Designed miniproteins, single chains, continued (2). Designs and how they scored, part 99

Each design is a single chain, and the fold is of that chain. pLDDT is the mean over its residues in the fold that is shown.

## One batch from the design tools (miniprotein)

Design m7431
Fold by ESMFold2-Fast:
Formats: sequence, structure tokens, C-alpha cells
Structure m7431 (fold): chain A 78 residues (1-78)
Amino acid sequence: VSKEELEREVNEALGLMYYWLARQALLQGDDEAALEFARRVAELLPPEEARRALAELAALARAQGREALAAALEALRA
């Protein structure tokens, strides 16, 4: 495979890892960590997948009554 394809696969794997870390941080009430991990998701995942993942994180934050965090997560959309 090309170097570009390998880099994409590595970035996608890392992006998924950060997505699950962001979810865990949200559930633990660590808004700062959740937002930082979400920024990594936006950076590493393909734009369409990043938008979907960030929308899910924002919905979870909103469901927990954390409107400011939800708005910040939505602002990270790729």
C-alpha cells in the first residue's frame, strides 16, 4: 500500500481511540479532557466520520445538561 494509505489507517485508528477516550471523559465529568480528545478526533478522522463522531459527543454532553461543552464540541466539526 502507499505511504499515504498507511498514514490514513494509522490516523483513523488513533482517531477512534480518542473518540472512546472522549466518551469516557464525558461520562466521568472531565469536560476539559473530553474537549481535548474531541479535538484529536476532528484532526485524525476523515471529515465525514469526524462530524458524525463530534455530533454524537455533543448529543451526549447535551443529554447530561452540559450545554457549553456541547456547543464547543459542535464548533469542532470538520
Scores: mean pLDDT 82

Design m7432
Fold by ESMFold2-Fast:
Structure m7432 (fold): chain A 61 residues (1-61)
Amino acid sequence: EEAAREEIRRHLDRAFAAKEAGNPQEYRDHFARAAAISGETGARPFEDLDEYRAWRKAEAA
């Protein structure tokens, strides 16, 4: 359960980093994997992508 949430966060981190780097394909690939893990396990570390962005900004501080 918690391990699944952490794996989803790692994929979201990589997806967002890829988007910032100008690589939309890697963004989609990592986001799709995060969604697949969420669907398989039921784990949802965030309600939406904006919540994830807010968390990531706080984590970087």
Scores: mean pLDDT 76

Design m7433
Fold by ESMFold2-Fast:
Structure m7433 (fold): chain A 63 residues (1-63)
Amino acid sequence: SEELEEKEDQALAEYLYEQFEGDVDKAVEAYITYLNSNPKLKLSLPQKAKDAQRIKEKLKELA
């Protein structure tokens, strides 16, 4: 559901924001690396871009 996705994206963004001490660019880079290196995700390139963009927007809202 969209509500569950929003909560999961928010929790992930908050976790990444804390891990990278508010460095949005490094947090986004780490997430993109995760999306590319995890063979279980099997995501298309457009889907990876969409997922990365959602997390980036959440990280920017936290900054």
Scores: mean pLDDT 77

Design m7434
Fold by ESMFold2-Fast:
Structure m7434 (fold): chain A 74 residues (1-74)
Amino acid sequence: SAELEKLEKEAEELLKELEKLVKENAPMDRIMEVIKRLSEVLRELEKLGAPKEKIEELENRAVRLYIEAQDKAS
């Protein structure tokens, strides 16, 4: 559906922003703001019946970036 495609695109754009913030060593509060918004988008995708594999892929990418950010902040 058009709504699913729109939310999937939004999730991809948020992941690109998250990757940029992590690479730039942005403050953790900025990184967490993007993660929070991404989590909201993923919940909306799940409610609208997005494929489980797609949600897992997006979530896994976010988790990897979060771990990298935590390691850099240590």
Scores: mean pLDDT 86

Design m7435
Fold by ESMFold2-Fast:
Structure m7435 (fold): chain A 81 residues (1-81)
Amino acid sequence: MPSLEEQLEALFAEMEALVAEAEAHAGDRKRLDAIDARLEQLFDEALGLILRMPPEQAARAAARLSALARRTNEVLAKARA
């Protein structure tokens, strides 16, 4: 079974792929709304994994997730503009 850290890295990789897909489909509102909904789902799944980690690992993972969320929001805003 993959570790919580390995599972979280896989979710981060999927989020990165969706961010790239959002950039590739700039102006496609229906596609971007679907990507946004999937990213929200992945964000929630990542938070669920982080809550199961020891506090120090959870804090580091939460900081990484926060940074990825900020970048994701910036990319989606630009793709929708």
Scores: mean pLDDT 85

Design m7436
Fold by ESMFold2-Fast:
Structure m7436 (fold): chain A 74 residues (1-74)
Amino acid sequence: GQLTQQARDALADYKDGQKQGDELASKAQTGSSAAQATGHWLRAIGSGVQGELLAQQGRQQGDEEAAALGEQAA
């Protein structure tokens, strides 16, 4: 349902943030690149918090797929 799609989007954003942070960190030759990597990792953490809230809503609604996807983002 819609909740499942929102949980998938949160998980995708979490993974994208981690990947972009890791790629920037691996290429970091300056403090600026390290700061940018940190920004992407903080974005991933924010998406994880959203995933946890969506997992709780999935459990309350009996949407086991949304709950599982949200928990993966958290």
Scores: mean pLDDT 74

Design m7437
Fold by ESMFold2-Fast:
Structure m7437 (fold): chain A 56 residues (1-56)
Amino acid sequence: DPEAELARIRAEAERNLEQATKDLQAYGDATGDKELAQRGIEHARRVLERLVAERA
């Protein structure tokens, strides 16, 4: 079922992005390197957007 497979991939990507965002925010808080943490979050969002667009 291609629709179910796409939904599963999106759900996994969303969970991974949420976890990565939390980890990068924690890294920024612990190290004070907010710029590096923010750049990492933004990169992860762009990767997710491209993945979803390619599959849509």
Scores: mean pLDDT 74

Design m7438
Fold by ESMFold2-Fast:
Structure m7438 (fold): chain A 93 residues (1-93)
Amino acid sequence: SPEEDAERMAKAILKQAELIAENKDDPFASEVAIGLLRMTAAVGLEAARQTGHVPLLAEKLIEAFKKALEIVKGNPDAQKEIERLLAEAESLR
C-alpha cells in the first residue's frame, strides 16, 4: 500500500542517517552513506511527484528528513544534503 511504501522509505532514510552518524570518523564510509541516503530520497521524491498519494508520501519524507537532521548533527556535509532534500520534499506539499 502507499502507506507501507512510505513507511519503508522513511525507515530506510533513518537507517542511512544512523550509518552516517556511526561513520563520522571514516570519510569514505560517511560519503558512501550520504550517497545511499541521497539515492533513497531521490526515489521517494520521484514517487511523490508521480503518484496520486503525493501529500502522504511528501509528509512522511519531511518527517524522516527532520529526524535524519537530528541524527547527523555534527556532520556538515550530511546536514547540508538533508536540508536540501527537506526543502525539495516541502515544495511537493
Scores: mean pLDDT 83

Design m7439
Fold by ESMFold2-Fast:
Structure m7439 (fold): chain A 65 residues (1-65)
Amino acid sequence: MEELEKRIKELEEKLKKDPNNVETLRELSDVYYQLAQEYAKEGNNELAQRYSKLAMEYERKAVEL
């Protein structure tokens, strides 16, 4: 999980410099899906749902651009 959280921070910084970078948006979506699965595996359904929703939001933004 810590590695996924680090990756999210790196991608968020990259997204701040280029908000419409489709590759960065897709990578954020993928990482949030992975984080959601890890939290679901640990039984933390609230965080799993939260991160799954974030993954969907970034995926939608990537498709809309």
Scores: mean pLDDT 82

Design m7440
Fold by ESMFold2-Fast:
Structure m7440 (fold): chain A 95 residues (1-95)
Amino acid sequence: SKEEIIEKLQKLVDDLQGLIDAIRSGTVSPAQASDGLRRASGQLDKLGLPDLADIFRQASDRVRQHGQQGDRDGAVQAVQDALEAVKKKIEELKS
């Protein structure tokens, strides 16, 4: 149902907020964050949200690229972009 999808996306917002903090604190490496975003993309595909899944695949790639360059701020921004896409999708589903 749409309500179950919204609940799962709201949890994903909380998970992404935690991921941003973990990257900033160095608790999670950009490579680990990239892997997490890739797994989330697969789950979003299974929920029937292919556009959001594509955004997460792109975010995963961007986090890995910025991480390889030592650009922590760029990695955080890529996660923030994915977070905003999730928030936008929640609002679309509530409409």
Scores: mean pLDDT 90

Design m7441
Fold by ESMFold2-Fast:
Structure m7441 (fold): chain A 78 residues (1-78)
Amino acid sequence: MSKEEIEEKKEKEKEKAKEHLDKTLKYSEQGDRVGMLREASKYFESLSKYWELEGNEELAEQWKRNSELLRKNAEQGI
């Protein structure tokens, strides 16, 4: 990918992360734990993709693991 394409993808993932963070907070305010966990999982997924594009594999893997954990908790209704 060109440097410009990488920067565009990074900005896209930042915007997705912000959207999912805003939804996470909204569900938290409503007491919807499952909705909160689903959106928090997507937030961490977007952060993982951002750091992967930045070349920080350690942070990308950390956020991906957090995303997967929250997704499983949401599926279990926890």
Scores: mean pLDDT 84

Design m7442
Fold by ESMFold2-Fast:
Structure m7442 (fold): chain A 78 residues (1-78)
Amino acid sequence: SPEKEALVERVRKMMEEALREFRERVAAGDVERAAELFRKAMRAYREQVEKLYSGEALKVVEEGERELEEELARVRAA
């Protein structure tokens, strides 16, 4: 439905913004807090999309969770 498509798009934009904020905090030397805040945001999005029965929006949240863990691995390896 158009409403579910709009939700998926909204979640993608929120994910991109959260990842940008994560990178800014990491650049400031605040890696642990950046990871904590991103994970909290992803949990909130997951709860919302599960209540709306949107499997596609849930996959976007899971993708963001994976991207965070990959980013953390890169930062910790540096």
Scores: mean pLDDT 80

Design m7443
Fold by ESMFold2-Fast:
Structure m7443 (fold): chain A 92 residues (1-92)
Amino acid sequence: KKELLQKAANYFTAAGILEAAASLMTGDEKAQVYREAADLYEKSAQLDEEAGNTELAEKSRQKAIESYQKAIDATTDPEERAELEKRLEELQ
């Protein structure tokens, strides 16, 4: 499904840009941008899975896990941390 693979690639690229930007930030701002990157990686993984590309789906899922962990480490908000931890658990 060509459209799904292209959309997945677009989300993956956008997530990578956000991940790079977040690395230059601190605190809750860093957490929010890493969370946005993780959400995009997760969407990329879902689209890759729907398209039958399990290899790309695994790669995107691993990137989402990494970005959620970085968001958890950066956040000072306990409610945000709990939501991120739940998301991370669902991906593992």
Scores: mean pLDDT 85

Design m7444
Fold by ESMFold2-Fast:
Structure m7444 (fold): chain A 77 residues (1-77)
Amino acid sequence: SHLRQQFEQLLEQLRQLGASDKDIEELRKAFEAGDKEKFLEILKQMEEDFLYRNPDPEALAQFRQVIKQLKEIVEKL
């Protein structure tokens, strides 16, 4: 579906920003299960981990934009 295609593109953007393959796979599993609560929990943990690395402001803005788009996709489930 178009929604699945958009989701996979956002996961690839997270990978390019340094997200682990483990976190990407956990997000994919939560999405496939329709587990919105687990999905949002994983996104929160990923953002906390990203902030802990003290990223530059532009990388942080890009990461937050991807997280925002992922949240919008999950709310349509």
Scores: mean pLDDT 85

Design m7445
Fold by ESMFold2-Fast:
Structure m7445 (fold): chain A 90 residues (1-90)
Amino acid sequence: MEEVEKEIEEVIKELEAGIKAVLEALRAGKISLEQGEKALEGLADLAMMKVAELAGKIKDVDEAEKLWEEARKKIEELKRRGIEELRKAA
């Protein structure tokens, strides 16, 4: 359980780093707003896929569902805030 929670934390940390990299690329004029938004959607989708795989390793279905829902909400919030920041930076 704690092992899976730590792996989920790393997935979220990777997502945060990816969002920051996309914002930096937009600010540097290397990508368009549309490209940045698509990149954030892709990063969030990948993070959700990884979290679902990790939650699937937990034998207790209720515990797995709770952990997945908590991580999913955090991923959606990071995606939402990232898109807002991209729109402000454009």
Scores: mean pLDDT 84

Design m7446
Fold by ESMFold2-Fast:
Structure m7446 (fold): chain A 74 residues (1-74)
Amino acid sequence: SHMKTFAISMLRYYATFADEETRAKIEALVERLEAAESLEEMLAILQEFLATEKDPGLRALVGALIAAVEAALA
């Protein structure tokens, strides 16, 4: 879907400026999103990731992606 492609592209772009630990977390998140079969599954994956993430920049990005997926489900 366009939303999946957009979310993965934004996360990979953020990863280019991230440290190795944060980049590994983003790559794991991207793999989960690529395996997602629905927008509802993408939303659950993003919400689970946000619940344990401490990096403010990554939290802000994932929060914005959650809002975008919720808007697409409306």
Scores: mean pLDDT 88

Design m7447
Fold by ESMFold2-Fast:
Order: C-alpha cells, then structure tokens, then sequence
Structure m7447 (fold): chain A 57 residues (1-57)
C-alpha cells in the first residue's frame, strides 16, 4: 500500500468529500494504483485542501 498526499489549491468550501475522493481515485489510476481510503481536510492556513489517500497496486 502507498500513501498519496495531494494539495488542491481551491477554497475548502468549494470542495466536497465526494469530489476529493473522486479526484484521489483518478490521480491514483494515473499512477497505476487503486484507492483504499481517502481523508480530506483543509490546510493549516485554510487556503487549500489536503487529500490523503491510501492506495494499492
């Protein structure tokens, strides 16, 4: 399993958990991986969204 950390430069209010999960799944597929779990949270300063996904080959 691999951990993917993605930074999305969008306001947190404009990004939903479902959207973040889909984004992580698409990004993992580009790398030949499949997501197992996805966690979404705003950055410390609130200017972007941090998506942490666990993925497998």
Amino acid sequence: MEELVLEIPFPADAFSDEGAKKYAEEEAEKRGLKTVSVEVKPSEDGQKVIVTATAEK
Scores: mean pLDDT 70

Design m7448
Fold by ESMFold2-Fast:
Structure m7448 (fold): chain A 107 residues (1-107)
Amino acid sequence: MVDELIEAVKEALKKNPLSKSVVEDIKRRYNISDDPEEQEKALVGLAIHLLYLRKQGLSNEEISEVTGLSKSVVSELLKPVESLLSKFSLEEIQETYLKLLEEWSKK
């Protein structure tokens, strides 16, 4: 369940890569290094966070207000992964998001 959502998000982002400007904005906001593995983890985790908010019924505008990300960044991050909203429950998305938060706080 948790690993299935993480892999699905990774695949979606690889098929529809984010623009360089969006990646750089995320790296600056979250102090992400140029390490490709750390960058992938951060982008996947952020995409899952946005999916969690969207699954709760928040609009791109509301997600922008809650996260502090611009509406264009929210839209670009959600676009490749929106199809996953019908495949995963709110509970599954929440569980995955919480697991990633724990991993982000520990090495």
Scores: mean pLDDT 79

Design m7449
Fold by ESMFold2-Fast:
Structure m7449 (fold): chain A 62 residues (1-62)
Amino acid sequence: GFEFRPVTKERIEEALKRMKEDPARWTGELMALLGDPNELSDEERGYILNYLSSKEADEILA
């Protein structure tokens, strides 16, 4: 199966940092991560959503 690319974790962290700096960009940054067909598989998108919902999503949404 498809394994996580090391850059995917770093991209999530970078997006979270940008979202924290400007919460108004939260939806755009998240959609960019989920909507990039050249960088993310369906499995990776699912992982990103689970990652955010288990930890960082609370931080972003709070």
Scores: mean pLDDT 57

Design m7450
Fold by ESMFold2-Fast:
Structure m7450 (fold): chain A 80 residues (1-80)
Amino acid sequence: MLSDEEVREQLRALIEGLQALLKAAEENNAPQELIDGIRQLLQELLDLYNSPTVDRERFVALDREFLELVRRFDEWRRQQ
């Protein structure tokens, strides 16, 4: 099981990855729904990162949402 410090390090990596995904989505004029989803997840990850206690179940759920957004962005790019 990951420590709170290890979860925060993974949250930082997810935040950085999501910021990169947001930049790519905006630069490529991705659908607004996808951009909004990325922005919402980024806010949720930042809230969790700044929380005094890390909810591991929420972390797992947000990690899954990040992977789904990456998949949706890649699928959208392949259709262009």
Scores: mean pLDDT 83

Design m7451
Fold by ESMFold2-Fast:
Structure m7451 (fold): chain A 66 residues (1-66)
Amino acid sequence: MSIEELLEKMQTLSREEQLELFRKVGLEHGMPQEEVDYLVKLMSTLSRDGQLNAFKGVYDHLLREK
């Protein structure tokens, strides 16, 4: 899934569903479970816009390192 497709999908989701999608993508790209859980918890404390910006940054990094 491209970053553009992922962001489009996230715009249709609730904040909780966005965190679940982030967790799934992180695990699929080989992030440790503990790190994913930690990041999800941190992101849940951000505003909606802050959460989306954080997701974009993390996914951009993950997809570039593939």
Scores: mean pLDDT 72

Design m7452
Fold by ESMFold2-Fast:
Structure m7452 (fold): chain A 80 residues (1-80)
Amino acid sequence: SKEEIIEKALELLREAAPAIIINSEDGRETHELLEKAEEAIERGEFDKALEILEKLRERSTPAAARLIEEVIEKIRELIE
């Protein structure tokens, strides 16, 4: 169901968020963008959430970008 996909996507993002933030140059900006992605997922707006994560990845350190890409791929697998 869509509700199960939302719950699983939120779990994936929330589990990865601390590591993404720690590996970022600007933890505050990274946290704010991750919160916006979380809000989009909660609304079932997966395309918007993925757009936010892709934008964050483009502006991230190599370490943070790798972690973000992993989350993007896992969410894409959930929504098929």
Scores: mean pLDDT 86

Design m7453
Fold by ESMFold2-Fast:
Structure m7453 (fold): chain A 85 residues (1-85)
Amino acid sequence: MEELREETVRLVGKLMELLGHPEKAEEAKRLAEEELREAEATEKDPELALRAAVYGAKAYVYKALGDEEKAAELRAKAEELVASL
């Protein structure tokens, strides 16, 4: 759980940098960690919820990098996992 949360938080920070807002990275990471900790406490399958978060964050990173195909693949995987919650 901690590893999945930490990975998502790192990806959120990377996304802020790629979007040209590195000054917002720390606040975005803090908000992401708060939401992920709440999901860990409230979701019926917290591991599945955090796996979905990792795929979603990766999808946004690849989209920001211009890799539309990889972004679409990762987004579809995140949506599939969320639908299973």
Scores: mean pLDDT 82

Design m7454
Fold by ESMFold2-Fast:
Structure m7454 (fold): chain A 76 residues (1-76)
Amino acid sequence: SLEDDLIEALLPLVSREVAEEVARLATRILEEHGPEGIPLAVAAAARELRRAGASDSTVLRGSSRVQEVLERHAAE
């Protein structure tokens, strides 16, 4: 699933709890807005990672991974 793919992409960078919250948020935004919502989902993921105390480098890497997963899923 999209949520599981997002969790797997984030787990090397953040805790499971943070990965699950980011995945849930990004999945909801993509479901509401479709592919046009990808920039919004990526921005929301970055904000959530920052709220969870992630470093700037982790936010950048994590949001990049979220974007890649969302783009692959939207191309289906």
Scores: mean pLDDT 87

Design m7455
Fold by ESMFold2-Fast:
Structure m7455 (fold): chain A 93 residues (1-93)
Amino acid sequence: MAAEKAREAALEGGLRGKDGRSAGRLGGLAGERAAREAMEEGHMSELGGEGAAGVAYVAGGSASAAGESPEETAEMTAKGAEAGARGAEEGGV
């Protein structure tokens, strides 16, 4: 649940970006927020947010550095947010 919400929020946020850099940043921020809100336990909320942000920023940054479109960068950032949040749900980041 949290991983799915992080992905959807990160994609929506990333698609608001005008270039790859802003797509990665906006997607990462949205994914972090959604993961924190979906995880009701305080410690798990922090781990989910940190995991979603960390993986999302790496994925989005890599896509942007490779010259991917804003849309492709938003997709990669969203997949990163999902993976990071899922890692937290499965037993920590």
Scores: mean pLDDT 76

Design m7456
Fold by ESMFold2-Fast:
Structure m7456 (fold): chain A 84 residues (1-84)
Amino acid sequence: SDIEELGKAILEKTDNPLLRDFTEELTKLALNGESEEKLVELSKEYVEKIDDPELVKKLQLITILLWNVKKGLMSLEEALEKIK
């Protein structure tokens, strides 16, 4: 699954515990076919826990990449290039 591969790749490049937890939870929601509303809700919950603006930007990027790949609007290859 492109979603599972993208989630694993993000985790390999992420050392922050909150971003790792977020990526794991978001990947599971995407794999389970949950709605955009559920993915956005999870993102908002994690943003509330993060005081660092740079970590918030990374969280938002992770959300956009996983969502666009889930929708078929972005290839796995394109998403992997954006997490450099």
Scores: mean pLDDT 85

Design m7457
Fold by ESMFold2-Fast:
Structure m7457 (fold): chain A 80 residues (1-80)
Amino acid sequence: MEELRKKADELIKKGEEAYKNGDYASAGRYFLEATQYYAEAGDWDKAREYAKLAQEYMRKAIEKDPSAVPAGLRPIAEAP
């Protein structure tokens, strides 16, 4: 259980970095995965809170670009 919580915490950090970079799709995905790990660990309070953040970030991604849905592939045009 503790390992799942640590994995979730790492995903939260990755999601925060993605959000700061304006990558709402990745941010939402990371928070959604973190929510799953918190739920598997039995941390329902954290799972509930991060599920709300995941939904909000995914909503922003879809509003910005409908192709940014979870199953969608984003082009890597700006990558070095």
Scores: mean pLDDT 72

Design m7458
Fold by ESMFold2-Fast:
Structure m7458 (fold): chain A 62 residues (1-62)
Amino acid sequence: MSIKAAELALKNSKELYKIAEEKYREFQRDPSKAKAAERFQRLAEKYKYSAEFNEKALKDLE
């Protein structure tokens, strides 16, 4: 298992989560963008899960 790959995945997941969460908050304020808000909410959950998974993997490898 590559620690370097997990660190890169963690960094990317955290950045993508931040972007998705920000877009979700923006779109949820506009009812006409409800579908876009749902899409970014799902992306935020996906990237949050990926970040948590990689954080746990890195701790378990130390």
Scores: mean pLDDT 79

Design m7459
Fold by ESMFold2-Fast:
Structure m7459 (fold): chain A 88 residues (1-88)
Amino acid sequence: DPEKELKELIDEFVKAYPKASWLKDVSREELEKAYLKWMFENGDKRYTPEELAKKLKEAVDAGDKETVLYYFGEMLRLGARPDGKWRE
């Protein structure tokens, strides 16, 4: 169930980054829109899980919600975790 998996991943992410608790209220459509906008503006970039975790932390600390949504979406796509490791 993709929606259940997304909810579980958001809960895990918010535990790692409590400042991003607003993600619990984000719809899948909002996440997809932010992801596509970033891709359009910056092109197709490839990041390791460690690089994504670093960029996510920087965006969360900066309060840049749109950039957080992009890196979170990329983390979901790659099967990465907030701690910079791969999901099983």
Scores: mean pLDDT 74

Design m7460
Fold by ESMFold2-Fast:
Structure m7460 (fold): chain A 61 residues (1-61)
Amino acid sequence: LRPLTQEELEELQTRIGRLDREHGEVETYRLMVEWLDRQPQDSEELRELREALEKRLALAG
């Protein structure tokens, strides 16, 4: 597993902020999990983020 680049981290933060403004917190978690499932599973940070978001979505639903 590789670390995230600065560009990937900034893109991730921008995406989360945009989705939260447009859809709200719970829908952002769902959309982010769907997006992460389509990404390469080559970063430990992305895998941990996906697991954290899935857990939060399960608690919110």
Scores: mean pLDDT 77

Design m7461
Fold by ESMFold2-Fast:
Structure m7461 (fold): chain A 89 residues (1-89)
Amino acid sequence: AAEEVAAALRASGLEEEAPAAVEALERLLAAVRAGAALLAAGRPEEAFAYLEREAREANETLLRIISALDPEARARAHAALTRALRAAW
């Protein structure tokens, strides 16, 4: 999942950004999984508060990296991120 975003960055000539993007995505996926566990436990308000707090910084890092891409590469990176997030739910 994280490797798909790294592959999109490499294909766009931004291989130097790939480690930071992978780290940020791994943090985001961990937050999504923790939030999903809270939802499964019947704690939706806590799940949403946790996701907003813990995922915000990682999401901002990913958006900054993605926004530096050309429109076509950005579309590929966005699609890869969407697939990774859907797989985590």
Scores: mean pLDDT 72

Design m7462
Fold by ESMFold2-Fast:
Structure m7462 (fold): chain A 87 residues (1-87)
Amino acid sequence: TAAKAVVEYVNSLIKSEVTGGKILTSLKDVSELKKAFPKAEITQLDLYRDGKAVVAFFLDLKNGSFDAILYVNPETGEIEVLEEIIT
């Protein structure tokens, strides 16, 4: 599915950018996302849906941009819904 592909893509960015082998679904909160993606513009939203944190994520790529809204479970770090625009 598209959502699974995006999670795998974001996990590959974490591995290449910062932590070589750390999986996105193991992240506990937005501060760990900022640590994993130090060059990305990440906007923390103090909003929760059904126990999940909402994070706006913007990453400038060499050949475009990646813009996403991540829904992260703060208790498990699981990414369940991603909306993305790749240009």
Scores: mean pLDDT 46

Design m7463
Fold by ESMFold2-Fast:
Structure m7463 (fold): chain A 84 residues (1-84)
Amino acid sequence: SLEEKLEEKIEGLEEAIKNGEGEKAVELAREAYKLAEELGPEAVERFMEAYLEALKEYALANGKIEEKEIEKKAEEIRKEFEAA
């Protein structure tokens, strides 16, 4: 079924991200998103949650680039609040 194909693509995407296979991860994410769109908004939400969680786990495990970007984002938010 389309639901089973989506689950397989999400699983493959999670493995590709975990292994640092960026090009493969992007392709699998594209395929999974297309399948999720065909199934409906609930499937898209499920896909997005799985994708973001996998990226978060990868960032935590390999955590160098994420810290600097989080710091920059926090500074931007702080400046927005100070402007009020």
Scores: mean pLDDT 69

Design m7464
Fold by ESMFold2-Fast:
Structure m7464 (fold): chain A 95 residues (1-95)
Amino acid sequence: IPLYGEGRKVGEDEIVAEGYGTTVEDARLAASSAVRKALEDEFGLKIPKLTVLEKGDVITTDKGERFEVVDIREEPALGAPGLYRVTVTVRRLDA
């Protein structure tokens, strides 16, 4: 299962989220959940269903706003052997 995820608004139309997991897929799911939470907390936008995000994915919110996954970075979590960190960057597509 995903272990931890944290997302934040960076500028007016951008979110960066980090996820941690014992596998890359679990870390991506944690990061994807953190993107959803940041959209809800920072923009007041809800996503009906959680999906593991991939680069180039378009997220459609409950208000019809769209965000594109512009970058995904996958790496071992330094200082924590057997742990992965995934960083997801999303930007508003229809600015």
Scores: mean pLDDT 77

Design m7465
Fold by ESMFold2-Fast:
Structure m7465 (fold): chain A 70 residues (1-70)
Amino acid sequence: MLSEEEFLEKLREISRLGEEGRYDEVRELLDELVKAGEISEETAERAFELVKEGRSDEAGVLLYLAYAEK
């Protein structure tokens, strides 16, 4: 399990990669979070769509809430 600090660092990386249009790497990081049991596959897919739409702030909120609810 990731610590809160490690999880927030992953969220910052996802946001950065999304802003750069590096969506394959965004998907890889989201898949890593699913494999680690930090978020569900459904949450990862919803976050990925938000990032592609330029809504990275909303994706970050979604991911953090999913992390906090475990």
Scores: mean pLDDT 83

Design m7466
Fold by ESMFold2-Fast:
Structure m7466 (fold): chain A 69 residues (1-69)
Amino acid sequence: IDEIIDEVAKELGASEEQKKIVKEIATRLKLNETQARYLVEAASQPKPNRNWLKLFGVTDEEIEKLEKA
């Protein structure tokens, strides 16, 4: 999971802080590699879709941390 997050984050130009937050979320939600890839892609958008992230199980606090990263 960490390896796929690192690979996708590098491809999308995500920050180290964004990668850290995504890894924490993926670990808490026990995501598989496919789900983790979708999470990195969604979180790396200029304006993350809050409604989609919440449906995926991400909390409002976690989304706020991603927006500040």
Scores: mean pLDDT 73

